Designed miniproteins, single chains, continued (4). Designs and how they scored, part 40

Each design is a single chain, and the fold is of that chain. pLDDT is the mean over its residues in the fold that is shown.

## One batch from the design tools (miniprotein)

Design m13370
Fold by ESMFold2-Fast:
Structure m13370 (fold): chain A 74 residues (1-74)
Amino acid sequence: MDREELEAESEIAMALIEAAVTLQAIAQGKATDEELREALARLREALELARARGDEAGAAALAEDIAALEAALA
């Protein structure tokens, strides 16, 4: 596996971890709208990366997290 593939996997994994932390903060009433928008922007970037790599599982997980954060902003 080349270095770019490993870096992409690390970026997708980190985005999923950050999404989980942000969703927990939302559930605890500790997240701001600005933090949610920043998390959404980052998740959307990671989703495009997952799609470009053909990571169907990562893309599905990121899409679910994006939908959850978008619902929190609505």
Scores: mean pLDDT 77

Design m13371
Fold by ESMFold2-Fast:
Structure m13371 (fold): chain A 87 residues (1-87)
Amino acid sequence: SKMEKLEQEIKELMENGKGLSELADVLEKYGLEEAARHVRLADETGNAYYLNLAAAEVLREYGVDNPHALRVASLLNEKAMELSKKQ
């Protein structure tokens, strides 16, 4: 599925130490324009809250019943926690 492929690409980016810019590009590639915009705002401002907003947009678009969307949202929220701890 489209969301399963997105989940795998995000996992690969995180495993390879890629930044928020590459994360936003992948979200945009999968048509999650609002989630990508929020990730870019997190990158620009250093504010982890925008990653939580990106997670909410994934769930809004694909729904909480999609297990891959739930995992993508979880990965975005985990990234928010990491960003919050580095300051």
Scores: mean pLDDT 86

Design m13372
Fold by ESMFold2-Fast:
Structure m13372 (fold): chain A 67 residues (1-67)
Amino acid sequence: GVELETLAQKLVDSLRAGDEDAARAYARQLVTKLEELSPALGKLTPEERDALADSIVAVVRNTLAAR
């Protein structure tokens, strides 16, 4: 919902500012929200959460670079 859109916007803004630590923190918050909203994903391990957060950051970074 709106909270996911807000976190995604903060992630994008952090990457545009070159703040990789903030971007990763927002990506982790986004993963936590997705885990809460999608019980079908089950409980992620810490490694799976980190991998998903890193994947989100990479996809967003690549999308911004392609424009």
Scores: mean pLDDT 79

Design m13373
Fold by ESMFold2-Fast:
Order: sequence, then C-alpha cells, then structure tokens
Structure m13373 (fold): chain A 61 residues (1-61)
Amino acid sequence: AYGSLEIRDGKYHLGVRNGDRSALGVYDSPEAAIAAAEEVGGEEMREKTERAIRELEAAGL
C-alpha cells in the first residue's frame, strides 16, 4: 500500500492507495482523514495514518 499525508493550512491532505482502491483528498478533521485511509487499507492504514497525524501535530506541522 502507498500512503502520504500532509497538514497544510489546517487541512489534512491524504493520498493512499491499495490495489484498485484509493483515497485522494483534503479533509477538515483528522477523524475524516483517518476514516478515508481505513476504507482503503483497513486497520493497518488507519494505525499508520493516526500515527502520522500525531507526529505531524507534535512537530507543529
């Protein structure tokens, strides 16, 4: 599975792909971004996305 996440202008920019499933978009909450990632890659993608958001927020990004 491929995944990228950026926090920009208070929005969550997510790009994830798993086979023929993908989510590419801008979300206004971390919960919305996490839910979109879980739909594409299941629990593992959810956990990775949650961790990435925590790390970016802790870094002030």
Scores: mean pLDDT 78

Design m13374
Fold by ESMFold2-Fast:
Structure m13374 (fold): chain A 86 residues (1-86)
Amino acid sequence: MTEEEVKKMVEEARRLAEESLKLMDEAIADPSVARKAAEEIEQNALLILDYEGDAGKAGNAEGQRELTKYALVAARAAKRAREYAE
């Protein structure tokens, strides 16, 4: 895996984390969509964690740290959205 490929994964993870925060806000505003929002955010978090594993295997410590940060953002957003699902 190239340094440029890791950079693209970090950029995509940033987008997924931002989308996850928007989905969380939608769940808080309308609990009727909270379950679907939580499920989508959970999928986003898992995808970012896959990217984190790939960056780690590539030896890109900086990219791995940024991917870990975005994974935690998505995971926290998922937890909060899930709280509004019931």
Scores: mean pLDDT 88

Design m13375
Fold by ESMFold2-Fast:
Structure m13375 (fold): chain A 55 residues (1-55)
Amino acid sequence: SKVDEIIKEVEELLEKGVSISDVDKFFEEKAKDLSQEEQEEATKKYYELLKKRES
């Protein structure tokens, strides 16, 4: 799905050491082309991903 594609790209950027602010901009740019439901799903997965990396 497009959501999974975006999350995978976000994970790769975070692994590469791209700043959280730049990753956030990338995520917002990609997510704006998604449906409202897909945006909610992607946002939830993105926050879960960030929490896992801090835990």
Scores: mean pLDDT 79

Design m13376
Fold by ESMFold2-Fast:
Structure m13376 (fold): chain A 77 residues (1-77)
Amino acid sequence: MSRETAVKYTAGSLNYIAGLISLELKDYESARESFEAAIELYEEVLKEEPDDEIAKKKLEEAKELLKEAEEKIKEEE
């Protein structure tokens, strides 16, 4: 992994963790924003390193958690 790609991966992971913390706090709007940011960053990592299976797995996990946060927002109507 290049240094630039590693920085993007780290930023993605930090947003992913922030999303998890927001879900635990039931702050679903903040969780959605954090997971959206993580997805964008992991997608950029995969554009640079398409064979990164860890980044691919983290992207899919972030997408599932984003869907969960969005469904929770709709249920809180």
Scores: mean pLDDT 83

Design m13377
Fold by ESMFold2-Fast:
Structure m13377 (fold): chain A 79 residues (1-79)
Amino acid sequence: VEELKKEMQKALEEYQKDPEGFIKRAEDVAKKAKEAGLETLASRIEGLIDDVRRDPNNASTVYRLKKLVEEAEKKLKEL
């Protein structure tokens, strides 16, 4: 689907503009998830951070990390 490809490309562009800030946001969210007892969610975020660091040009992986971080941030605000 063209829509999904555009969203993945946007996520990759955001990462490329500020890779350190992108990863730091994800790490901060993973830490907060662990502190809230959401260990499985934190582990999933940490795994995707490692995947992004290993292949920083993989738009699909970057997009998955972005979406998981956004979902985690929303869930943490509801606690």
Scores: mean pLDDT 83

Design m13378
Fold by ESMFold2-Fast:
Structure m13378 (fold): chain A 84 residues (1-84)
Amino acid sequence: MTEEEKAANLVTATVLRMVGLQLDGREDEIVPEAEATAEKLVKEFSPELAAQALRHIADMLRSLGTPEAEKAAELLEKKADEVA
């Protein structure tokens, strides 16, 4: 598995996990989960790949249309800008 494939898999898994949290009424966990995922991406991948992954997760979270998902998306975009 390439580094790019690992990042793509983590993005997919993270988005599915966030959707699950929203469906379970655990929206208060979405922002902390986004922060934990951002830290993992920054530690495990190159700055460029981490920034790309963070922006993809942010875009998907915005599509959920909830205030918690929007806040998480903004945090991820800010983190992407800081590491790129």
Scores: mean pLDDT 82

Design m13379
Fold by ESMFold2-Fast:
Structure m13379 (fold): chain A 85 residues (1-85)
Amino acid sequence: IKEEADNLPEDFTIDESKVPVLEKAILKLLESAENPTAEKFKEIGAFVARYGGEEVFKYIYSYLKDDDKFKPYIDAFFEGFLEAS
């Protein structure tokens, strides 16, 4: 799953039914950016597992890995996703 997130196709798209979940996950990330903690990112991972699934996970993971501010919390995000899956 992490390897797939690193190698997303250029034409990778999220199903329209998942777009609201993706938008909410991104909002949670932006809200957490002011005071980032492993706990907050773990909660976001769990949210993605419950409502978004692997597609939303791959998209958010790709977003997080490219932002130095979020890199320290990627493992917590992934852990939250796995625990809720």
Scores: mean pLDDT 75

Design m13380
Fold by ESMFold2-Fast:
Structure m13380 (fold): chain A 66 residues (1-66)
Amino acid sequence: MIEKVEVSAEESVEEIVEKLKKKGFTLTPEDKKKLAEAIEEARKTGKTVRVLLTLDGKKVLVIIKP
């Protein structure tokens, strides 16, 4: 099963990490790096960016809206 989480590119990496933690997901440093890069891309392009992360063996799709 794929969990979907929608976030804004205006949110910090720390705010998004806390949202995922409240849903029971813990991010590794590598996951945080991927998330930070995706947020920067969404801000730079003004387009929705999608990142697929594997957290605790579960696939989580993070949808970052500009």
Scores: mean pLDDT 80

Design m13381
Fold by ESMFold2-Fast:
Structure m13381 (fold): chain A 79 residues (1-79)
Amino acid sequence: SALAAQTAAIRAEVLPLAQEALAAKAAGDLAAAAEALRRVGEIVRDAMVAQAAAADPARAAEVEAKGEAVVEEDVAALR
């Protein structure tokens, strides 16, 4: 299905960065972990915005704003 294909593509992009973030955090490199997490959040946000725009273009901006807030919360949680 299209949803399964999109999920697989996002997962393929996100998994290496998520592993990098976890390894950096375990090593005490919070700056590298934060950068990797921001990149993961950007990929996920962009995918969610694309899905929202396909269903209802008016919702794309709302989903983008919510995605940005989640990324900043995740980065803040490292500190």
Scores: mean pLDDT 75

Design m13382
Fold by ESMFold2-Fast:
Order: structure tokens, then C-alpha cells, then sequence
Structure m13382 (fold): chain A 61 residues (1-61)
């Protein structure tokens, strides 16, 4: 379902960042970009609009 696809996209991005850190010993811009892209793809799969406004903080209630 959509939740599984969202989790897969987010996990793939996070794994790319983690692998980059494991390989280089530090987070690189490419790894961070991959993680961010995965998170945006996951949010889109769940029907959540991407965060484009700094005043809109998801998870703070």
C-alpha cells in the first residue's frame, strides 16, 4: 500500500545516507540529498505536501 511505499522510499534514502557515512566516516551532501529526496517521496506517497514554508514545522504540537 501507500504506507509501505512511503516507508520503502524513506528507508532507501536513509540507507543511502547511512552507507555514505559508513563508507566515508561522515555525512556528505550527496548522502543528505538522497535522504531528503527519499523523505519527500515518502511524504508525497502518503498524500502529504512537501514542507516549503519554514514556519510550518511538522511534528511540533
Amino acid sequence: GAMEKAAEAGTAGNNALADDIYRTGKPTKAGQDASNAGMKAAAEALGIKPIVESEVTDGEE
Scores: mean pLDDT 69

Design m13383
Fold by ESMFold2-Fast:
Structure m13383 (fold): chain A 74 residues (1-74)
Amino acid sequence: MSEEEKINVLLKAIADTIHAGLAAGLSVEEIRAALRKTVDELSKKYNLSEEEKEWLYRVVDLAVRAIEQARAAA
């Protein structure tokens, strides 16, 4: 798997988790918990480095913040 393919797989898993959580009407905190679980599962499956895990946790934090801001603005 190339680095680009790996990144695409990781981001798709994050996006799928967000879509599922939003469709289910989950709270921001429930979506955050689901995303953290997804990162943990991806870390085991793809043997992610600490740097890759830190990057994914930053992606999760940005996604959660975006959802919270979007809900506050609506």
Scores: mean pLDDT 82

Design m13384
Fold by ESMFold2-Fast:
Structure m13384 (fold): chain A 138 residues (1-138)
Amino acid sequence: SVEELIDKVIEDLVKALKEGNFKEAVRLYARLVGILDALSPEEQIKAAERFRKALKEVAETLSGDAKELAQELIDFSETDIELFREILKLPPEQQPAARINRRIIAETYLIHLAKKYGVPVEEVREAVREGMKEALKA
């Protein structure tokens, strides 16, 4: 199921953070973004809330760069979902342009993470595509 796929990616991301494998954490977060993008708005919001809860719990056990990355991912997820909730309140004719803008913001953030943690941008883009593909099959 999609819920099992989300739980597995969150579990692997938490493990990568605990092990200090920030490159893998960035790839896994990109994969999660792809999974969420394939979901209905309601399921995407629900899954993002589960993700933030899991990251908040692990962040309390982390220190240094690992804690900073976990907090950065939490902060971006909260801002992204707040924007999405605002978009869903717009008139239907305004939603497509706002959704494109939200996607550009998310892609810009993933490129920032890729550059900061030394992951090729192409690997991050591939992780997003694979996440979407896996969600559509589940």
Scores: mean pLDDT 90

Design m13385
Fold by ESMFold2-Fast:
Structure m13385 (fold): chain A 80 residues (1-80)
Amino acid sequence: MKAKITVEVTNLNTGEVYSRTFEVETGEKYEIKLIALNEKGQVVEEVTLTLDLSKTSTKSATFTAPDGNVYKVTVTAEPV
């Protein structure tokens, strides 16, 4: 099925918010892998979130980046 995926990344220390929206066409579930990189481009943290595409669904994760800032990532899937 088709779904609109919105990824919102919030820096909880500064209040800065970054968002990206894209469309996927797949089965009833979608896995998104969130990878945290340090300033050298090395993977320091990896989180996988599974979304139900049959309805509007939201998943979130919080992680501490190598810069010492705490980030909240919220992923929302909306059926199209």
Scores: mean pLDDT 75

Design m13386
Fold by ESMFold2-Fast:
Structure m13386 (fold): chain A 85 residues (1-85)
Amino acid sequence: MLEEIARLVEEELRRLDTDGDGTVSIDEVIEATRRAALRLGLSEEQAERAAQIVRDALRLSGRDTVSIEEAIRLSSLAIAEVLLA
């Protein structure tokens, strides 16, 4: 399950990485999280909860970009939290 979540998140993030340098904006991480959750079969409400968790975490960090590896970990944990609730 967690490996499948990480794979789908990576696919969505790679699609949004226009620079090809392995970094993504906060908005791109939030959108990738929402898309990956929906592809996993979560409801629209659950996908929005996962996206909100990511948004709040990144807003508190004060950063404008993150690496794809960091984004995969954060998004996967947020989706897993919603699935386990």
Scores: mean pLDDT 80

Design m13387
Fold by ESMFold2-Fast:
Structure m13387 (fold): chain A 85 residues (1-85)
Amino acid sequence: SEEDIDKLAEKLKPRVPEFSYEEIRELVRILAKYNKEKKLIPPELRDKAMAITAAVMGLIAEGDEEVARIAQKLGLLPEGFVYKP
């Protein structure tokens, strides 16, 4: 949902300060869409996609349960990863 994307963007902004909130929201939407459609991320977005994924995984590793739930729901977690609180 857009509310989940907005919450995730707020959490990610301190970890990727070079991106605007609008860019983070758009990247999260793109990643969720490509994951749902099982498609490859366009080459021009791969570095940004990797930065967002790294920030998500970092927050999950630090114990952010809200980020973990949203990332799982949006399909942003690496293949085979399952969040267990």
Scores: mean pLDDT 77

Design m13388
Fold by ESMFold2-Fast:
Structure m13388 (fold): chain A 75 residues (1-75)
Amino acid sequence: SLELELTKALSTGASDPQKGLDLMRQVVRRAEKEDRELGKRGREMLDWATLGIQGLQQHRQQLRQQEQQRQQQLS
């Protein structure tokens, strides 16, 4: 299932956003070769997932900045 493979890529993206995106792109490319409608749905899901991963990356950067600020205050 395209959705299951995209979900797996999203799960991978939670720990490694770039790897997750790369996996999603692979699934979308395969879907586009099989069926135009599946490829379109895959692209829509990829766009949605990309926004989610960008948010996760921003959140992780904020956590790193907060940790560095705390260490700076303690140092």
Scores: mean pLDDT 68

Design m13389
Fold by ESMFold2-Fast:
Structure m13389 (fold): chain A 94 residues (1-94)
Amino acid sequence: MLKKTKELLKGKIYFYEGIKALNDRNFDEAIELFKKAQEYFEKAGDKGLALTAKRMIELIKKDPIYAAILFHRPKSVLDEEIKKYKEELEKLEK
């Protein structure tokens, strides 16, 4: 159980880092981050989030500008989500 929770949190961290890279138009970095997110979501057993990460990669490859517009989030929101999941992960690693 705890191992799956840690994998899920790592997946979420990579996923929001991927959105942040996508918003900055760093498309290759965003694809790499979403691939890592997909891997961790698969390890966590979360098929829905893994599929979401895979679809993000597919959309960026087909229409990177549309993907950046569709998944735009304010930097402050992205930074807070990343911080939240990093703090949750740190508590589980103690």
Scores: mean pLDDT 85

Design m13390
Fold by ESMFold2-Fast:
Structure m13390 (fold): chain A 84 residues (1-84)
Amino acid sequence: APARYKSTYKISDEEAEKVREIMRKAVLSENPDFEALEKELKSLGLSDEDVKYVVSVVKRVKSNPTASDAAKDAAVDSVILELK
């Protein structure tokens, strides 16, 4: 199994679904606004470490122009598991 990032603050199932939706919008966007992404994640009560982790994953996915939708979904699912 891959090594997991350990969140200091555990999010609820409801918050996890909101994070999933926010991340999916960002990774499917042609030109994601990373400042807006950080603000949305902070508004959900995520820690600065969790926000930085989520943003770093979105940036990594966006740096690979050949990533399939399935690969993007897998990256989002992986992040949600790290936050729960």
Scores: mean pLDDT 74

Design m13391
Fold by ESMFold2-Fast:
Structure m13391 (fold): chain A 83 residues (1-83)
Amino acid sequence: MDLEKLEEILREAIEAAAKYGKEAGLEKLREGIEALKKAGADEAVITLAELLLKSAQDPLNEAVQAEAAAKEEEIRAYIEAQR
């Protein structure tokens, strides 16, 4: 359940970074992570989100998008594994 919300947050952060720039994406991702913590999301979910945040902090913009997309797919696989 919380993983689905995380996936949405990650997607929004990735899109924000692509459309509005790296800092906007990083802020959106940080807010999403904090929201998940307040909602009592699982540690694994928070850890996955933080991994994406670290990737997004890479100085290479193209790398940020590629790594973020890979992390999003990994998160989705994790969600299906929980079924």
Scores: mean pLDDT 69

Design m13392
Fold by ESMFold2-Fast:
Structure m13392 (fold): chain A 56 residues (1-56)
Amino acid sequence: MTEESRRLAREITARLLRSLLENAPAFIASDDPSLQALGRDIEAIRPQIEELIAEI
């Protein structure tokens, strides 16, 4: 992989992780039980996701 591809991959990953944290409350508020479960799982590991973002 090129250095540019690695940099882009890290940037995309960080953005996606931040989007998951931002959208977790909306998932929990959803009428979809699958999204509610996903939102709860994201909130349960929020500190670990924040740690990963800080390392990227």
Scores: mean pLDDT 82

Design m13393
Fold by ESMFold2-Fast:
Structure m13393 (fold): chain A 80 residues (1-80)
Amino acid sequence: APATTVLEVTIINGATGEVVRLTIDGSEPEEAIYKRVKEAALAAGMSQEKADEVADQIVAAVKEYKKRGIEHASLTLGVT
């Protein structure tokens, strides 16, 4: 069956005020989700360390929502 878990992510770079929005679906492999979030955070001017932290948090959230059977959720992260 196709994955029905969708996470709408808003990432705010607290240092620049830049906002990145991503739609993550549960059919994507964990590594693909991690890479997409990390690349988006880096593009928004975040450091590699902060981009890794954000990517880890989003992957953890997707895994939890899939485990709980949540079909749609929104998450906003502020990073400084």
Scores: mean pLDDT 79

Design m13394
Fold by ESMFold2-Fast:
Structure m13394 (fold): chain A 68 residues (1-68)
Amino acid sequence: ASATLHVLSEKKFVLETSAPGTLTLPDGTKIEINGKVEFEVELEELLLATLTVDGKTYKATELPVVVK
């Protein structure tokens, strides 16, 4: 599976995955990702977030990034 993080602003992001996944924020909040999902979070929280897709867990900082 593939995952790409789109940075729209310091608080606004789009996470795009080729398979269903879950983004887990450091406060325990879970965001389900299937295709493209837009969400708002502080950048510092995103840097500590993890993405689980196809049973593999990645740090958000390890994802390919596209800046608008």
Scores: mean pLDDT 81

Design m13395
Fold by ESMFold2-Fast:
Order: structure tokens, then sequence, then C-alpha cells
Structure m13395 (fold): chain A 100 residues (1-100)
């Protein structure tokens, strides 16, 4: 569906923005703002409440892990976490499509 493709695009754009923020040593506030904007955008396109809750959990957990990695000066790990979040969200979206 077009909504599924839009949700995948939001996940990809969010991961890209998080990687750019991490490379520029962004604040916790800037990281949280990107994640919050992603949650708002996804809530408009994902109609399944359980799927949305699972994706929000991935985004919130990933944001916390990225903040901890950045605080430790571990930019490489923070970038890897952003990529992991993207892959997990896309897998959740694809699994939902296959079961629908």
Amino acid sequence: SSALEEAKKIAEETAKKLKELVENKASDEEIWKVVQEAIVRLSKVIKDEELLKRIISVLMTGAERIKKAVAAGDVKTAIEIAEEMKKEIIELLEEHEKKS
C-alpha cells in the first residue's frame, strides 16, 4: 500500500537524519526532536494500533541507546543503532503486510 511505502520512507529519512545529527555531535534534545517528529508522522499513516505501538517502542529504545552512545563519544555505535532501528521498523512493516 501507499501508506506502507510512506511509513518505510519515514523510517529511512529518520535514520538518515539521526546519522547526520550523531556525526555533528547533536544534543539529546535534537535527537529526541527527530524521533518525536517520526512518531507524529508514522501515527498519521499507520492505522494498526499494535503495529504503531511496536514501532514507537523501537524508536524510543533506539533514541535512548543513541543518546548513551553519543554521550560515551561512540559515534560508530550510534550510527549502527540508527541503521538497526530502520531495519527493525521496515521488518515490522513488511511482516504486517504479509499477515494482512
Scores: mean pLDDT 87

Design m13396
Fold by ESMFold2-Fast:
Structure m13396 (fold): chain A 103 residues (1-103)
Amino acid sequence: SVEEVREDVLRIARLLVEMQRALDAGDYEKTIELAKEIVELAERFLEKYRDRLSPETVARVRQALEEVKKAIEDNKPPEEILAEVSRLHDELVRAYREILARA
C-alpha cells in the first residue's frame, strides 16, 4: 500500500535524523552503525517495491546505495558518510513520489 511505502521512507528519515544527532554529539561509532542500518532498510525497500519502480529509479537508488557502502568501506569521515546517506534518502523520496504518482 501507499501508506506502507510512506512508513518505510519515514523510518529511514527518522534514522537519518538520529545519525545527524549522533554526529553532532561526536558519537562516530553510532553514526556509522546508523548508516549501516539505513543501507539495510534501503536494500529491503528496493526488494519490496522494485516492481512498482521504473528501471531508471531502481538504478539511481542502487547507485546511491553503492556510494554509501563505498564511503563506509573506504573509512571516509563521518560527515562525508552522512552526505552520501542524505543523497540516498533523496533518491528514496523520489522513488516514493513515483509510487504515489502511479497509485
Scores: mean pLDDT 90

Design m13397
Fold by ESMFold2-Fast:
Structure m13397 (fold): chain A 116 residues (1-116)
Amino acid sequence: NPLADASNALTDVMRAQQAAVAAGEITPEEAAQAVLDAHPAEAAAWARGVRASLEAIGGPTRELLEEFAEAELYPFAGVIAALLGEEELLEEILARSGPTAQLTLLTSYLATRAAA
């Protein structure tokens, strides 16, 4: 399963970057870029897989973005924000989120934009 394989490859790098962000060694933005630089093809494949799944359930919507952010499903929230161009709402979610959640949101957002 390409989506599962891509997700697994990203998980190891994400775990290392989450530790560095939690320790205050790097910013969430720097950590997100490091994840994408390590596995660009896998990040793009994961983002495309999530997009296809969202389209199967009626497509990305602002309401779904708000619902997934509320549920702390940050990987999917980041993808939806990128697909909709909802940068203002993404900034609001980032502002209320801790560094680890910010890393997950930014990684998903940037991976989706890179895949477009």
Scores: mean pLDDT 82

Design m13398
Fold by ESMFold2-Fast:
Structure m13398 (fold): chain A 75 residues (1-75)
Amino acid sequence: MVEVPDLTGLSVDEALETIRDFGEELIRKKVPIDDIIDALSQMVEQLRGLHTLSPEQVERLRQILIDTFKRLVES
């Protein structure tokens, strides 16, 4: 199990950057794909629990997750 960062006290923009950076770090460290997906899913649920996201913020989150997933499957 990968320990995920605490998003409490972060703005939505800061939380989105944290999710992106953490995903990239896990890829760089060659963490197994299933563990990366689980960790990112936990961060998304944490973000949804802390903030009500606008449609624009949801689209930014979606793009971060898609870009991360594409790197995992295209490498």
Scores: mean pLDDT 82

Design m13399
Fold by ESMFold2-Fast:
Structure m13399 (fold): chain A 80 residues (1-80)
Amino acid sequence: ASKEEAVEKLRELAERAEEAGDEKLARGLYQAADTVASIPNEKGAVRFAVYALREAARRAEELGHEEVAKWAREQAEKLE
């Protein structure tokens, strides 16, 4: 998986979090996407994105946003 794809998936998850009403999660995901975009090492950038997607999925599941959590887990698996 590319760094560009990882950034895109984090931004898509942020939009889904906003639609689910979790503005704090959305803000954190946009910040994570910017962080991934700033990492020069491709492998490190993708690894950080997978971590961020998994943490977002855990939070979303705890708050009852099942579809957000499911999508985040699916994208994390695709990036590995």
Scores: mean pLDDT 85

Design m13400
Fold by ESMFold2-Fast:
Structure m13400 (fold): chain A 88 residues (1-88)
Amino acid sequence: SLEEKIKKLEELLKESKEVIANLEKLGLNPGASLEEGQATYEKYLETLKKAQELLNLPAPKSAEEFAKAPYEILKKAEEELEKLKKEA
């Protein structure tokens, strides 16, 4: 349903924001634990997979595309969510 799709996109948007915040914190703190880095990376991979399914996004093909992917997911999820909310 439209309501279910909106809810899934809102969840994806929230997860993408959390991934970005955690990646930025790791970049500012190079002494952060290996465990924190691994947990952030695993959550990022899960978020990327959800975005590929919900937004029909292609898999990133380079390290640069992979690094930019969370920001692109955030933008695409916000655009799609706003469009669907106007139709509801």
Scores: mean pLDDT 74

Design m13401
Fold by ESMFold2-Fast:
Structure m13401 (fold): chain A 79 residues (1-79)
Amino acid sequence: APSPEEQAAIAREQAEALAAMTPEELVAEVPELSLEQAERILRLGVEKGREIAEAFAAGDREKALAILEELRREIEEIV
């Protein structure tokens, strides 16, 4: 099973990848999204991804999972 350090590293890498991605690039990968939806998803993913990474790094798995659940619900509201 992934350790808290491994989960923190994965979440950090994902947040960095999202921060480097443009809305146009996300739409190219997921053509069903509008540019507005892609922009909202990227902004939300970066913010929540950093919080998830920090929670995993602190060993607070419960908090990390709660933030991940909020992110999932908010993305569902966008699409």
Scores: mean pLDDT 76

Design m13402
Fold by ESMFold2-Fast:
Structure m13402 (fold): chain A 68 residues (1-68)
Amino acid sequence: SEKDALLAVLDRLAAELEARGELALAQRVRTIKADLEAGRISLDEAKRELLLVLEEAAARGITIAIPR
């Protein structure tokens, strides 16, 4: 499902950010994943929050390539 695909992307992104030492951004991604899994936010809200994390990462010079 689209939700399962997004959860997998969020999990991988959090791990990648942790590996890069970006602990605050990794925690934000883990929170998005937990909220999506628990139904506290919608798929569209999770996508918007993810885009904000990616924009902040890019502003800090972090290039994150996620496959489709």
Scores: mean pLDDT 82

Design m13403
Fold by ESMFold2-Fast:
Structure m13403 (fold): chain A 75 residues (1-75)
Amino acid sequence: HHHMELADVYERSAKLAEELGDKENAAISYLKAGEHYYQAGDKERAREAFEKALELSVDNPEIREQAEKLLKEVK
């Protein structure tokens, strides 16, 4: 499934950005991973990714707002 494959790629990118201290790019990549997990039907991994994006986006209101909105939609 292409969404699961894309989610895996973005999650790996997010973890690399985290290791490099790039919180903004890590948050963006976690948002993308979560969106693809959600489209694949993996709501648990989507929620985890969005929570991580929210945690890392404290200095970026646009990313934080997007993560909050997406977390509210995941049930």
Scores: mean pLDDT 84

Design m13404
Fold by ESMFold2-Fast:
Structure m13404 (fold): chain A 91 residues (1-91)
Amino acid sequence: SEAEKLAEAAVEAAKAGDAEAANAYAQKMAELLKEALAKGDNQAVAEILREMARASAEIADIYIDQFDKEEAEKARDAYVAKLLAKAAELA
């Protein structure tokens, strides 16, 4: 289907590190979803949602491995610093 092809293209773009292309394919899938909903095509809606879910899971796994570690570490360190500051106020 067209949704399946867009999902595959989005995943391949993400694997290549092309976040802009991956996002553009995701936006095209959202447009297909809007069109299917407007037409009342429940079979097309279900197919598009399944392909969006599959692509989102695969892309999330790629970004968690490639981009999340440093940002997750910074967020963790900031949270720990806030807890320590609050503990010091209570001492």
Scores: mean pLDDT 71

